# Designs tried in a protein design run: designed miniproteins, single chains, continued (2). Part 8

Each design is a single chain, and the fold is of that chain. pLDDT is the mean over its residues in the fold that is shown.

## One batch from the design tools (miniprotein)

Design m4265
Fold by ESMFold2-Fast:
Structure m4265 (fold): chain A 107 residues (1-107)
Amino acid sequence: SARERAEEGYRLGLEGERIAETPVGRAGGRAGKRGGEAALKFLELNPDASEEEKQAAGDAGYDAGRGGLHAGRAETVEQQVGGAIQGIGGVAEAMLLLKKHGIDYKP
């Protein structure tokens, strides 16, 4: 479900932040975690949103979390930066959905 994907995104981002050995890795993990949080907030505040919008939110949170985990565990700076960019992108997508529904949310 969209909620399960968003919850998994939160968990993956949190793990990335926890295992990260570099500042970039930790920042990527935090972004991933925040993407999951924003997606969960969208689902909580918009129970009547379309199934397509709910799935988009869950997917954004999950993708952010995957990026955060990759940033945290990656051995090269290039891979850590790539994971962080993915994490930030997922946060932006989730926040755009919240804004579309009139919600000013700051993770």
Scores: mean pLDDT 84

Design m4266
Fold by ESMFold2-Fast:
Formats: structure tokens, sequence, C-alpha cells
Structure m4266 (fold): chain A 89 residues (1-89)
């Protein structure tokens, strides 16, 4: 009765490893940064769609996402916000 959970955990681990390998294969720094931003946007949108969050909770989640991208990329929060707006345009 754990085989389905084991299969899911293994699939999630493989997906994470594949995502890390894909990120490492991106030789262009700008494309790498855009890939990170797109992943964080997709993760946030999935969480919002599943969670029924209010406006304050969505704002807090967005701020956390911007901080995470800034930490991962070394880019300032203001630059991250600008890049997110450009990607979503």
Amino acid sequence: MTSALQARAAADAQAAAQAAAALAAITDRDQRIRYIIQQEIDDMNTAIAMSGLDDAQRAAMRNTMVDAISDRTGISRSTVVSMINQIRA
C-alpha cells in the first residue's frame, strides 16, 4: 500500500533532477534567469489555483516568490519584479 506513494516520490525526485539538469544545460545567463522566474511563477500559480487564497495571502506569496528568485539569481527585488512583468506581458 506504499508503492503508489513510492512511485510518486520517485517521479517527483526524477522531475527535480531533470529540472536541475535542464537549468545546468542553459549556457545563456539571461535564459537561465528567465527559466528560474518562469518556474517560480508556475509554482505560485499552481499553489494559488489549489488554495483559495485571499488577496493578502496572495500578496504575501508573491513577495515570497520575488525574494526566492532574488536569492537564487543574485538579482535585486526591483529587477526581478521588472522581469516578471516583462515575461507576463
Scores: mean pLDDT 72

Design m4267
Fold by ESMFold2-Fast:
Structure m4267 (fold): chain A 78 residues (1-78)
Amino acid sequence: MEVGTKVVEELAELYEEEGRTHLAKAVLAMQKANPDNPTLGIQSALMLADLYEERGEFEKAQEYRKLAEEMAKAALEE
């Protein structure tokens, strides 16, 4: 439950760490405006996977890719 919210928060933290403060604020604002939108959560998980892979954190990258697929399946089955 609320997995999409946690994923968006984690993405915002990584954006802030990378100096992309505008993007961090944008994803948090989109999540707040549309909390039930599964697309933002799925996209955030995929972006987190890419960022973690770029940093050499392959285990976290794989975890977020798997999470994105599970979220996409859940959204399509409902």
Scores: mean pLDDT 77

Design m4268
Fold by ESMFold2-Fast:
Structure m4268 (fold): chain A 77 residues (1-77)
Amino acid sequence: MEEEIAEALLVMAGAIASRFPDKEKAKEYIEDFAVRLAKESGIPLERLEKTVRDLMLKYGFSEEEAEEIIERIREKL
C-alpha cells in the first residue's frame, strides 16, 4: 500500500515536471523528488527505477535521458 502510494506520487511528480519549460530543470525535479521519496517511503530501488524510466519515456524524454537520471538517483542513495 505505501509503496503503491509512493509510486503514484512519483508519477504525479513526473507529470508536473513534464510541464516545465526548461528540460534540465524538469530532470532535476524528477531526480530530487525520486531521491527524497526513496529515502522517506522505503520503496524498493528496482520499483523506483522502473517507475522513473516509464514516466520519463511517457512524458517525452529519451531512454538515454531516463538512464542518466536513474544513474544519478543511484549515486545519491
Scores: mean pLDDT 79

Design m4269
Fold by ESMFold2-Fast:
Structure m4269 (fold): chain A 91 residues (1-91)
Amino acid sequence: DPLLEAARALAEFQQALADGAPYETVKKLANEFADKLIEMAKEAGLEEDVERIKQLREEFNKAPEDQFREVAGRLLAEGTRVLTKLAELRE
């Protein structure tokens, strides 16, 4: 279930940030979450949300190591919004 996989990836990304996980771990989990979310949003025809998540992912990956947590927080917040929207559309 792509929605369940995306929700699980979100939980892993959120937990890594909460636990103060290393930069490389957070970067990996954030990109895994974004990949799953983008695939689902594309499948649902949410092209505007796809482009928004891609922009935030690019900003996150360009962030310096000492600033990545703040940028990761923005990706987490917007990603959660899009995932919630996808869940609502399924119901």
Scores: mean pLDDT 83

Design m4270
Fold by ESMFold2-Fast:
Structure m4270 (fold): chain A 96 residues (1-96)
Amino acid sequence: DIEEIKKELDKLVEEFKKALENENDISKLKKISSEITDEVDELLSKIKDQQDRLELARYYGLQMQLVLAERVQKAELEQKRYEHIVSLEEVREAWS
């Protein structure tokens, strides 16, 4: 049943979002992404109709890429913020 597979895929996307929220290590983010992608591919492989499989693969592939991109962007912004703070502290120490 395609509708049941869609519900399971939607659950995986939500689990993916939650897993990413608790992780700041890029290597671990990549591992989480790989593991969830494998689970998505396994669910998609159960779809016998090639067109339905391709449409869902495209849709959920884009959803996962958007979720990952948003998390990576937030992690990169936090890293840049940290680097800026450290640089300001070094300047204050040097010229105090």
Scores: mean pLDDT 76

Design m4271
Fold by ESMFold2-Fast:
Structure m4271 (fold): chain A 105 residues (1-105)
Amino acid sequence: KELEVFTLILKADLAESQGKYDEAIKYYEKAIELNPDSPLAPEFYGRIGRLYEKKGDYEKAIEWYEKAIALDPNDATAWRNLADIYRKLGDVEKAKEYEEKAKKA
């Protein structure tokens, strides 16, 4: 499992560096499926969220960042990224709420 997960991470990183965001997302999703109890799972949720954000799919980005903070409420990066997305969507109150969450994380 560990060697397989490591290989998927390398493939995801390579795909992301080439702008192949859908391929990168697929590899991170498979890494989560192989070991959902991994200490790295919250990191993968956050990376998938960022990839959807890079694609402009803010609804999917929000879903994955919410999964990341559900696993790790102290993920200040996920809270800040949620705040940034809600600001882009014009939801100023949610953006402010999530900025405060990021500061406390």
Scores: mean pLDDT 82

Design m4272
Fold by ESMFold2-Fast:
Structure m4272 (fold): chain A 81 residues (1-81)
Amino acid sequence: MKQELETKSVSYMFLGLSLLVEGDLEGAYESYKKAVELAEKADSPGLPTALRQLSKVLKQLGDYKEAEEYEKKAKELEEKL
């Protein structure tokens, strides 16, 4: 179960990146948000990376406050290594 969630999270990360390259910021946001949700459920070591990508898309959408909160979550998780 956790390994399947991690695989799905990674798939959504690649989808988000593809959409971001195409300029679909809303689509990238939705894909990275799903990646974060799946990584959280899996307690995945990839979660900080997913949070940083979600934060980056939120900044491009102008949601700086929400972006900062996800950046802080990513940093907090990196400190738990």
Scores: mean pLDDT 81

Design m4273
Fold by ESMFold2-Fast:
Structure m4273 (fold): chain A 63 residues (1-63)
Amino acid sequence: DRELARRLYAEDRALLEAEAEALGVPAYLAPATALSEEEREVAREIAEKLREIGDELQEELEK
């Protein structure tokens, strides 16, 4: 349930951003990322490492 709500929120957010672009919001205010396949893989690895660090920080906060 929480994961579904989180995904719906993220999708709604992306739709709102796309609508803002259609309404003439300047491109520099809209998040626009175009990554090559290699850059996408690097971004994924960084995100995974950040998730692991976040998990460690959460455990430290609990202690």
Scores: mean pLDDT 59

Design m4274
Fold by ESMFold2-Fast:
Structure m4274 (fold): chain A 61 residues (1-61)
Amino acid sequence: LEEVVQEGIDAFIEAALRGEPISEEERKLVLAFIDYATGRPLSEEELKEAKEAAEKVRERR
């Protein structure tokens, strides 16, 4: 998994622990990341969308 994607997942987890609101779209993409981590491969488009969502969360912090 690309480092940017992993860092994005960590950022989402930290935001959730702080009680910061996460958008519905970003939450959906985070669930896709978790699915991939548990052994299901994501499509190229899904990975791209998830990476973009993760980067947006990092920018917001």
Scores: mean pLDDT 66

Design m4275
Fold by ESMFold2-Fast:
Parts: structure tokens; C-alpha cells; sequence
Structure m4275 (fold): chain A 108 residues (1-108)
């Protein structure tokens, strides 16, 4: 269980760092914020705080949706497609993390 949740969080961190790289030169402040959220997830997972990691992942997902709406017309078609895929992937990681946490709470 813990190893699975750690893997999901590590994948979320990779998404946030990839999107931060796309935002460089477009919105450096947003890129920095995504990097900070990625670092916060890494720290929470190091401390086995998977509920905390999920909350930061949900916050990051909300922020990525805001970034998409704000910048979709300034992105190249390739960058836009990548951001759409990354948002969808992060959504799936958030849902899987929720399922794992619920199952862990149900184990007596």
C-alpha cells in the first residue's frame, strides 16, 4: 500500500516539474509555484504523510486547470496537448491515491 501511494506521488511530482518547464518564459512565478508544490509532495511522502500529499496533489491539479485556461492560447499546439495529458494523468493519480487511502482506513 505505502509503496503504491509513494509511486503515485512521485509520478505527480514528475508531472508538476514537466509543466513548470513548459511555463518557463511564459509565467516564471507559476513555474516556481509548481516546483514548490512538487517539493512539498516529496517532503510529505518522505514522512509517510499520504493524506497531506493527496491534499497538495489536489491543490496542484486545481492550479494546473487555472494555468491551462489562462495560457492555452499562448501555448504551442504541442505544449497545449502535453498540458492536457498531464492534467488528465494527475486527475487519475489523485483518484487512485484517494482509493488507496480509503482502503487503508478500512483495514481495521
Amino acid sequence: MKEGMKTLAEQAVAILRRVANILKGIDDEAASRLTELAQEIEKLIENDDFEGALKVMEKALEFLREVYEKYKDKLTPEQRAQLERDIAFLESLVEKMKEMLEKMKQQQ
Scores: mean pLDDT 86

Design m4276
Fold by ESMFold2-Fast:
Structure m4276 (fold): chain A 65 residues (1-65)
Amino acid sequence: SAANERLVRDLLMRDLGLSEAEADRVVALLKAGDIEGAARLLQEHGGLSAERARRAAESLAKVLD
């Protein structure tokens, strides 16, 4: 839902420090089911380790469904 997308984007920007454009890319990948792609962006731009990025992507994907 749009509300869940806003929640996820807000979390990515406020908690992980992603730009609006990077947060939008993560949301788009999660909506497409690309967990690996989303995790890569969280690792590169969110400062997360590979393990944390993957776990975050999996959890956020559940919020968007």
Scores: mean pLDDT 86

Design m4277
Fold by ESMFold2-Fast:
Structure m4277 (fold): chain A 56 residues (1-56)
Amino acid sequence: SSEVQELARKAVEAALAGDEEAKEKYARELASKLNMPLSSVLQLVERSVEELKRAA
C-alpha cells in the first residue's frame, strides 16, 4: 500500500513538473502493481493534475 501511494504521488508530481518520462515511468509501475491498464492510471493522474492546477 505504501509503495502504491508513493508511486501515485511521484506520478502526479512528475506530471505537475511537466516531466512526461518520469510520469509514464511511475504510472507504468503503478499500473503493474495494481494490475490496471496504463491508460486508466494515466487518466487518473491527468485528472488529479487538472484539479490541482485549477486550485492554484
Scores: mean pLDDT 83

Design m4278
Fold by ESMFold2-Fast:
Structure m4278 (fold): chain A 66 residues (1-66)
Amino acid sequence: SVEEELQRLEAEYERILKTIDEDHKKMKENLPERLTEEQVDDIYEAFRLIAEAIYKLSLERIKKKA
């Protein structure tokens, strides 16, 4: 059903955001020599924006099927 597809999408999005947050924290704790903390923050902010865009596009596609 559309409702099950929406619930799955929401759960996947939440898992992705949690993974991004955990990886962001780990990267800052073990900072690569070639990257600053600000650059790492910018990279992970970009990942969050991409994840949000994919979520919104997927959400619209699912809703159009209803």
Scores: mean pLDDT 85

Design m4279
Fold by ESMFold2-Fast:
Structure m4279 (fold): chain A 69 residues (1-69)
Amino acid sequence: MYYLVVETKDGKIIKIPLPDKEAADRARLMIGQEVTASELGSIIGVSNATLEKLGLRPDDVVKIKGVEE
């Protein structure tokens, strides 16, 4: 199982479950970038509803820290 590790503007670390290895590979290309949660969701194939359950609003800016298995 793959997880994307992101840091919120307020310093919280959130692990987002990734649907497959292809999503993990796409996410690895984004390490170090700051993106909105909605932009991130569209790239990794995770819905805004799923991100909101993890505490991320669509306009929240997150920093991509890495990918974990």
Scores: mean pLDDT 83

Design m4280
Fold by ESMFold2-Fast:
Structure m4280 (fold): chain A 94 residues (1-94)
Amino acid sequence: MELSAAELLDEEELAKFKERVEKAKQFALELAKERGYSPEMLAEIKAAVDKIAQDMLTHSRTSGSAVVGDYELTLYADEKVTSASASLLVRAPV
């Protein structure tokens, strides 16, 4: 993989960062499955997770978020915290 903007990071640290982003992505998809969302909503969440992960990798960000349906989905890929969360937006009653 060609190192462009991430040339400021050691190759090993960059590889570990990519692994953490992938783990955060996996946590987000697992959370969505556990919540029993519809197949359509799961597809939208997967697309949003892929976009967040790509943005994090492109801009070397330890966190990223996107709105999918009535939820704000957030990924965390820091050395101390690798997780995902989904928060219901107040304007979107169930």
Scores: mean pLDDT 68

Design m4281
Fold by ESMFold2-Fast:
Structure m4281 (fold): chain A 75 residues (1-75)
Amino acid sequence: TAALLAEAEALGAAGDLAGAVELAGEALAAATGDERVRELGRELAAALAAGDWERAAELERRLIEVAKPAFEAAA
């Protein structure tokens, strides 16, 4: 999980936003156990790769909504 997050940070710094988001989503899904997080991360990565910024913004909002409650519940 930590290794996936570190790799996502590196990809983001290199400008590979789609790759960074996909790995971050996978790491969050592994940490939370919530399959919706992985699915949303994958969809967000696909939207970013396609240049669909409107859809990417919507999916990012949904991912935050799903991931944040899971983190609060785990804390």
Scores: mean pLDDT 71

Design m4282
Fold by ESMFold2-Fast:
Structure m4282 (fold): chain A 100 residues (1-100)
Amino acid sequence: SVTLTHTWSGFDGSTYTLGWYRKKPGEEEEWVAYITKIGKTGIAEEYKGRFTISRTSDYTTELHMSDLQPEDSALYTNAASSENSKEKFSKWGEGTELTV
């Protein structure tokens, strides 16, 4: 298992929904998980039971990944939105490349 951690700086994370996306070479970005400012979580259907998301502070989110498969190799990015919506992310963090 692997945990990806992203800590935001320069903005008030407590008011934002934080989400994880992934991108494979030649493919479009895919939503993975989100956590709202009130702690509500969403996980994309294909990752349910394998991936979870947590907010360890107002500025820090973790993506916990279990039962890793070669197809989980991708660039994982954290994004932030002031709206309670995974579709309206307005700030993007630096990506983390994962190789399984």
Scores: mean pLDDT 75

Design m4283
Fold by ESMFold2-Fast:
Structure m4283 (fold): chain A 62 residues (1-62)
Amino acid sequence: LVNAILGGVGGRFREALSELLKSGLSPEELKKVVQQLQDIRDNSSSSIARKQADIALKELGV
């Protein structure tokens, strides 16, 4: 999931995230995605990846 969201083409990241949320996530999948996004935000050397992870976490209510 996280790789699919972040591997989106340029500015289409938000659209990819919206599609996944529209499809529905189980609480277990949501928790796993949140943990991976937090890791990317805190540890990624890429400023773009960190910003995308932060946006995704906010969209997920974190």
Scores: mean pLDDT 68

Design m4284
Fold by ESMFold2-Fast:
Structure m4284 (fold): chain A 92 residues (1-92)
Amino acid sequence: MKKVFEEKEYETGEEIAKALLEAIDRSNVSPEAKEALRKFAEYVAKNAAKGKVTIGEIDHASLGKKVKAVEFEVYDANGNLLATVTVPLEEV
């Protein structure tokens, strides 16, 4: 991200999943993408032990449009990276 507004670390998969679901609800991605992301949030709640959540700004595909996005880095109990996900928000 070119600009970071907030960064938080979470120590439970349930907290990370909650933050991910909140970001999904605030996004304008397709219904199919939201469903896939919700299933991923269930996976995170069960399997992730630690995560880093960054709220920032990204350049959207639309020319000259910048949007807020939430980036999730999720790790298992051994510190292995499980996934990274970036969710664009409806809010600019």
Scores: mean pLDDT 75

Design m4285
Fold by ESMFold2-Fast:
Structure m4285 (fold): chain A 60 residues (1-60)
Amino acid sequence: SEAERAARELAERARAAIPTINKAFQDMGLPPLSPEEQEAIVRAAENGGRHTVELRRAAA
């Protein structure tokens, strides 16, 4: 489905962005993301992508 494609795309992009987020945290003097935090971010992006497609379909 389109929702599942969006979920997968956003999960992949979120995972690819983890090194950039970690660098930003290090530049701010914050600890890098733990593996559990990384998985939570990827899961949130996956769910957000799926939900956004459903919202757009409902609004049309």
Scores: mean pLDDT 83

Design m4286
Fold by ESMFold2-Fast:
Structure m4286 (fold): chain A 55 residues (1-55)
Amino acid sequence: SIEEKIKQLEEVLKNLRKKAEEYAKSDDPMDQSRAKLLENAIKEIEKRIEELKKK
């Protein structure tokens, strides 16, 4: 169902936000680049959740 898909995406989103926060706290340029990639992925997932909620 759409509701189950939203729940799964929200769980993924929670995990990605946690990782992004951990990488962002690092002084390693590689980790900071990873944080930016995760931030972009988070925005895409948030957009997908909004689209699913409107269906």
Scores: mean pLDDT 83

Design m4287
Fold by ESMFold2-Fast:
Structure m4287 (fold): chain A 99 residues (1-99)
Amino acid sequence: LTPEQRRQLEADVETALLLIVATLTINDIKRGRLDSVPEGIDMLIREAERVKALGDPQSIRDAAEALEDVIKEAEKAGLGDHPSVKRARETLEELRAAA
């Protein structure tokens, strides 16, 4: 693998992990398992920061979309004022600026 191909694979893997965490977190929200949701959001923020650091524009856009979907579902479930959700909104704006 070239260094560029390796970096693209790293971006693809981190984006895939982010999408898995987002899906699991949304499923927990929809099933009313709210106790685990802040932890899921905190993991999602950390993965989004890694995706942003890798600098692939498409991966950053995919991460922003997934984070926005999780934020919307969390707000709908009454978690909009939770510190993790507030931090997720700040991370979303950083991703949008980096894309």
Scores: mean pLDDT 87

Design m4288
Fold by ESMFold2-Fast:
Structure m4288 (fold): chain A 58 residues (1-58)
Amino acid sequence: PAFSEEEARALAREILEARKAGDFERAEQLEVRYRQLAVEHFEEVHAIALEEQKRVDA
């Protein structure tokens, strides 16, 4: 599918929350999709990842 900022942001959040909760199996499934987006749309995905990581680290 075409790049969706909403999808990328939701995936980033779900991955970080799954990791924080210890659900590494779910995190890995979501990471496969997120990595595909990162390969195709690195700049946008990287910006989203930084924003979401900042939120979790706060």
Scores: mean pLDDT 73

Design m4289
Fold by ESMFold2-Fast:
Structure m4289 (fold): chain A 68 residues (1-68)
Amino acid sequence: GAVQNLKNLKAEFEADPDITATLVGDNTLTITSSGGPNRLIALTLKILGEHPDLTVTLVGDTITITAK
């Protein structure tokens, strides 16, 4: 389900040393990057393309992903 997809995404992003991925509550994943704002924009577009079942929002330097 969508929660399992969030856990899989966290594991994938955690493999990148420039990315910090944190689970918040039961169904929300927050992502930050030390690679700067262009990296976050690219990640947001990638997640939207690969996971249309998830809600993705980029605000400032933080990506918020919410599962149903």
Scores: mean pLDDT 77

Design m4290
Fold by ESMFold2-Fast:
Structure m4290 (fold): chain A 70 residues (1-70)
Amino acid sequence: MSEAEKLKELVDEKMELLNKLYEEGTEEQLKEAEKLWEEFQEKASKVSMDLKKQIELLEELIKKLKELLE
């Protein structure tokens, strides 16, 4: 699988998790998800040209979102 294909797959998974949080999440879970997204965006902006690092950051975000959903 190409790094670009991996990135797209992770972006799609992130969107599915966020949609689930908006549909089923508590107010506290939504606030934590917003914080995690802001932290991810800040880190991702510093490595925008490094696709491998972007993938690692997105995988970390997805892991944290899954933990938040329990």
Scores: mean pLDDT 78

Design m4291
Fold by ESMFold2-Fast:
Structure m4291 (fold): chain A 83 residues (1-83)
Amino acid sequence: MALSEEEFEALVTAALGLMKAGIAETMLKNGEPLEEVIKLLEEAIKLLEEALEKLKKAGSPYVPEVEAQLEEAKKRLEEVKKK
């Protein structure tokens, strides 16, 4: 199955979003400023939303996985904002 350029770019965007979410979680565990953690989670969510829209348009089998990651990132942002 040939990966389209659009699907490839979307998967790279999703990977960047996941990386930012992972960094934010590590920063939260290390007691870094909540402002910086929130900023990274917001950036991660934006990247995951952009990736999801492109993957849906491409009919990608990775849509459910990226949707799950986006939901997790949004849940983490809400948890951090309560502190």
Scores: mean pLDDT 83

Design m4292
Fold by ESMFold2-Fast:
Structure m4292 (fold): chain A 93 residues (1-93)
Amino acid sequence: MDEAIEKLQEGAVLLNEGKYEEAIPLFEEAIKIGGKRVQAHALLELGDAYLELGKYEEAIEYYEKALELLKELNDEDGIERAEKNLKEAKEKL
């Protein structure tokens, strides 16, 4: 398995377990070493982690970065998820 994909998947498991602060460095590493698709999804997951932590300004920044890459990738499912969660984060400010 690609190391970037492994870190993305490990981070996603931690995020699903509510271990948001532990998931963050795994997503950051996935962004650092991964290709565009892994970067887009890791940024989306970072947005989710910061949203759950109540850090809405940081969540917005990560969702906007994810949206830029997801649009380049024509990832319609990713775009829909990012736009929905971005709207939620903005409503919390």
Scores: mean pLDDT 87

Design m4293
Fold by ESMFold2-Fast:
Structure m4293 (fold): chain A 88 residues (1-88)
Amino acid sequence: GDELKEKIKRLIRELDRLVRELRRLAAELAKKEDRDNILRLIGTVLRTIGIIIEIERLLEKEKDKELIEEARRAIERARRAVREVLAK
């Protein structure tokens, strides 16, 4: 229903926000190692993974192919960002 689609769209927006935050925190850590920023980065990584899992579970019930593909692209962007920040 429309509520499921709205929830998925909201989670995609949150996921893209978290990706921007991951890249911001990684850039700050590259300039200065700070314990608070390291803890924030770890917390943001865990939150990003949690949102990915929630979206994937909701997609099992969704039939809108365009929305499913949009969500899968958002998940792939988020997985890439997590891999990049953990490799540094």
Scores: mean pLDDT 87

Design m4294
Fold by ESMFold2-Fast:
Structure m4294 (fold): chain A 86 residues (1-86)
Amino acid sequence: MTLVLTYRNLTPTQLTAEVLRAIGLGLDGYDVEIEVEGDTLTITIGNLSEAQLQAYLDRAEQLAAQGAEVTITQEGDRVTIEITFP
């Protein structure tokens, strides 16, 4: 499975934390692509297991509970999660 994870309206601290998290995934052997544009971060993760995908879905749900706007779309083996911080 492929996950496309987009974070919008990030503070500098949030951007740094999420970039470091994405780098950590690459070091753990995931196929990770990172794109940063201003306060927007897009992470593409290839070869994700169902368990790892569920962990991202759980995190997105937690962020939504904290006031973030979350949109989740799935088509075939691609899942897109878009998170906009308040």
Scores: mean pLDDT 82

Design m4295
Fold by ESMFold2-Fast:
Structure m4295 (fold): chain A 55 residues (1-55)
Amino acid sequence: MPSKEELLAMARALATVASPELRARIEALIANADSLSLDELVRGLMAIAEELRAQ
């Protein structure tokens, strides 16, 4: 399981290659990171990945 720090780095990297719409979702996740647990961050990133796949 990656650390919260690693998840945030991954989210920022993903934002650079994501569409503007997906980037906004990733930025919102990063902004809320301090109030989220590690598991919630993982779940959020997985949800974003699933939405990307579904679109």
Scores: mean pLDDT 75

Design m4296
Fold by ESMFold2-Fast:
Structure m4296 (fold): chain A 93 residues (1-93)
Amino acid sequence: AADAEMLAVGNEAGKKLNELKQKALDASTIEEVKKYFEEARKAADEYVARFGQAAASLTPEERDALVARYRTGFDGAIKRYEEEAIKKVEEKK
């Protein structure tokens, strides 16, 4: 049950982050890119919190480790996507 809830949160987070990534890649200015990634960071914080709640049946140590890994994954993905979107804007002339 907990695994299914964590998977559902992860899938929802993935869809939301991909939606924001696509909007950022279609952006015409760096300011628009940054706006979408500010929304992505806020969404990631909310999903990390929901993931922690879904993992409440785990031991505190296991839950904290999984939450930390999920946060690191989101932070890394958002950073890479933002860098990619900024480069795409800079290549538009």
Scores: mean pLDDT 80

Design m4297
Fold by ESMFold2-Fast:
Structure m4297 (fold): chain A 61 residues (1-61)
Amino acid sequence: MLEKVERTLERLEKLLGGSEEAKKKKEELLEKIKKGDLEKVAKQVEEEEKLLAENGEVELE
């Protein structure tokens, strides 16, 4: 399970182009992983990836 989440986080980082926003988002998701919410993190990253693919870059506020 952890391997899947790690790969998902790496993909998210690459999709955002390694921006500072990508790093902050990754850190936020890592905190959720520490609490054992692995599946929630995976779902969130998957949704983020889909939004990025549709909009070229997601504006998350």
Scores: mean pLDDT 64

Design m4298
Fold by ESMFold2-Fast:
Structure m4298 (fold): chain A 84 residues (1-84)
Amino acid sequence: DSERAEQEAAAEAAVAADPEVRERVLALEEEALRAHDAGDWEAAAEALLEAAELLARTIEPVAPEVAKRLLERARAQAEALRAA
């Protein structure tokens, strides 16, 4: 349990240390939200996956299990969006 919290903290620290990644991810999350609100499920899925891939790449060296779970969750969300 504490190991999971430590990995999550390491993941947050890695993202916080890279403002370019953080800004890019925020922009992609905004794009995904706008696409979702517009009913463009494909564009929402693409933006969500791109954001998750950037986060996972940044997180993986310090918290590989967190990165893996993030990608798995994002892929499941993208599939749900495409099925809508």
Scores: mean pLDDT 81

Design m4299
Fold by ESMFold2-Fast:
Structure m4299 (fold): chain A 66 residues (1-66)
Amino acid sequence: MSLWEQVSEAIHRLAELGDTEAVREVGRLMLEAIRAKEAGDEKKAQELVQKALELAQQAIRRREQE
C-alpha cells in the first residue's frame, strides 16, 4: 500500500472515531502535498504525506487510549 493510500485509510479511521480536528489537519497536509507534487517537488510532497500519516497515526492512538 502506498503512503497516499495509508493516509486515506487513516482519515477514514479518524472520521469513525469522530476526530474532526485531526481529519481537518491531515487533510490540510494532504492538500499541501498535492500542491507540491503538481509543482514538481516530489521530495516535499513525500515529506508532507509522511507527516500526514504520522499525525493521523498519533491521533488514532490518542483516541483509542481514551
Scores: mean pLDDT 81

Design m4300
Fold by ESMFold2-Fast:
Structure m4300 (fold): chain A 77 residues (1-77)
Amino acid sequence: SDLEEAEKRLEELVRKTIEKIEKAKTKEEIDKIIEETGKELTKLLREYADLPEPTRLIGLVLRAMGDVLQKAIEKLK
């Protein structure tokens, strides 16, 4: 289903983003990763805007953003 495809793409994006943050050595690299990830999450939401249950995808994206932001904060300290 389109939702399963969206969930898979979101999971891959989160996994790759967390890996990039863990490997980042500078604050500038982390800033760039966060900016690029935000743009990709926005694109994903736009592509799947017509899903019959869009609230579920929005919830998953918010959770994913939380995971990414937590990892970034931990890495910046």
Scores: mean pLDDT 82

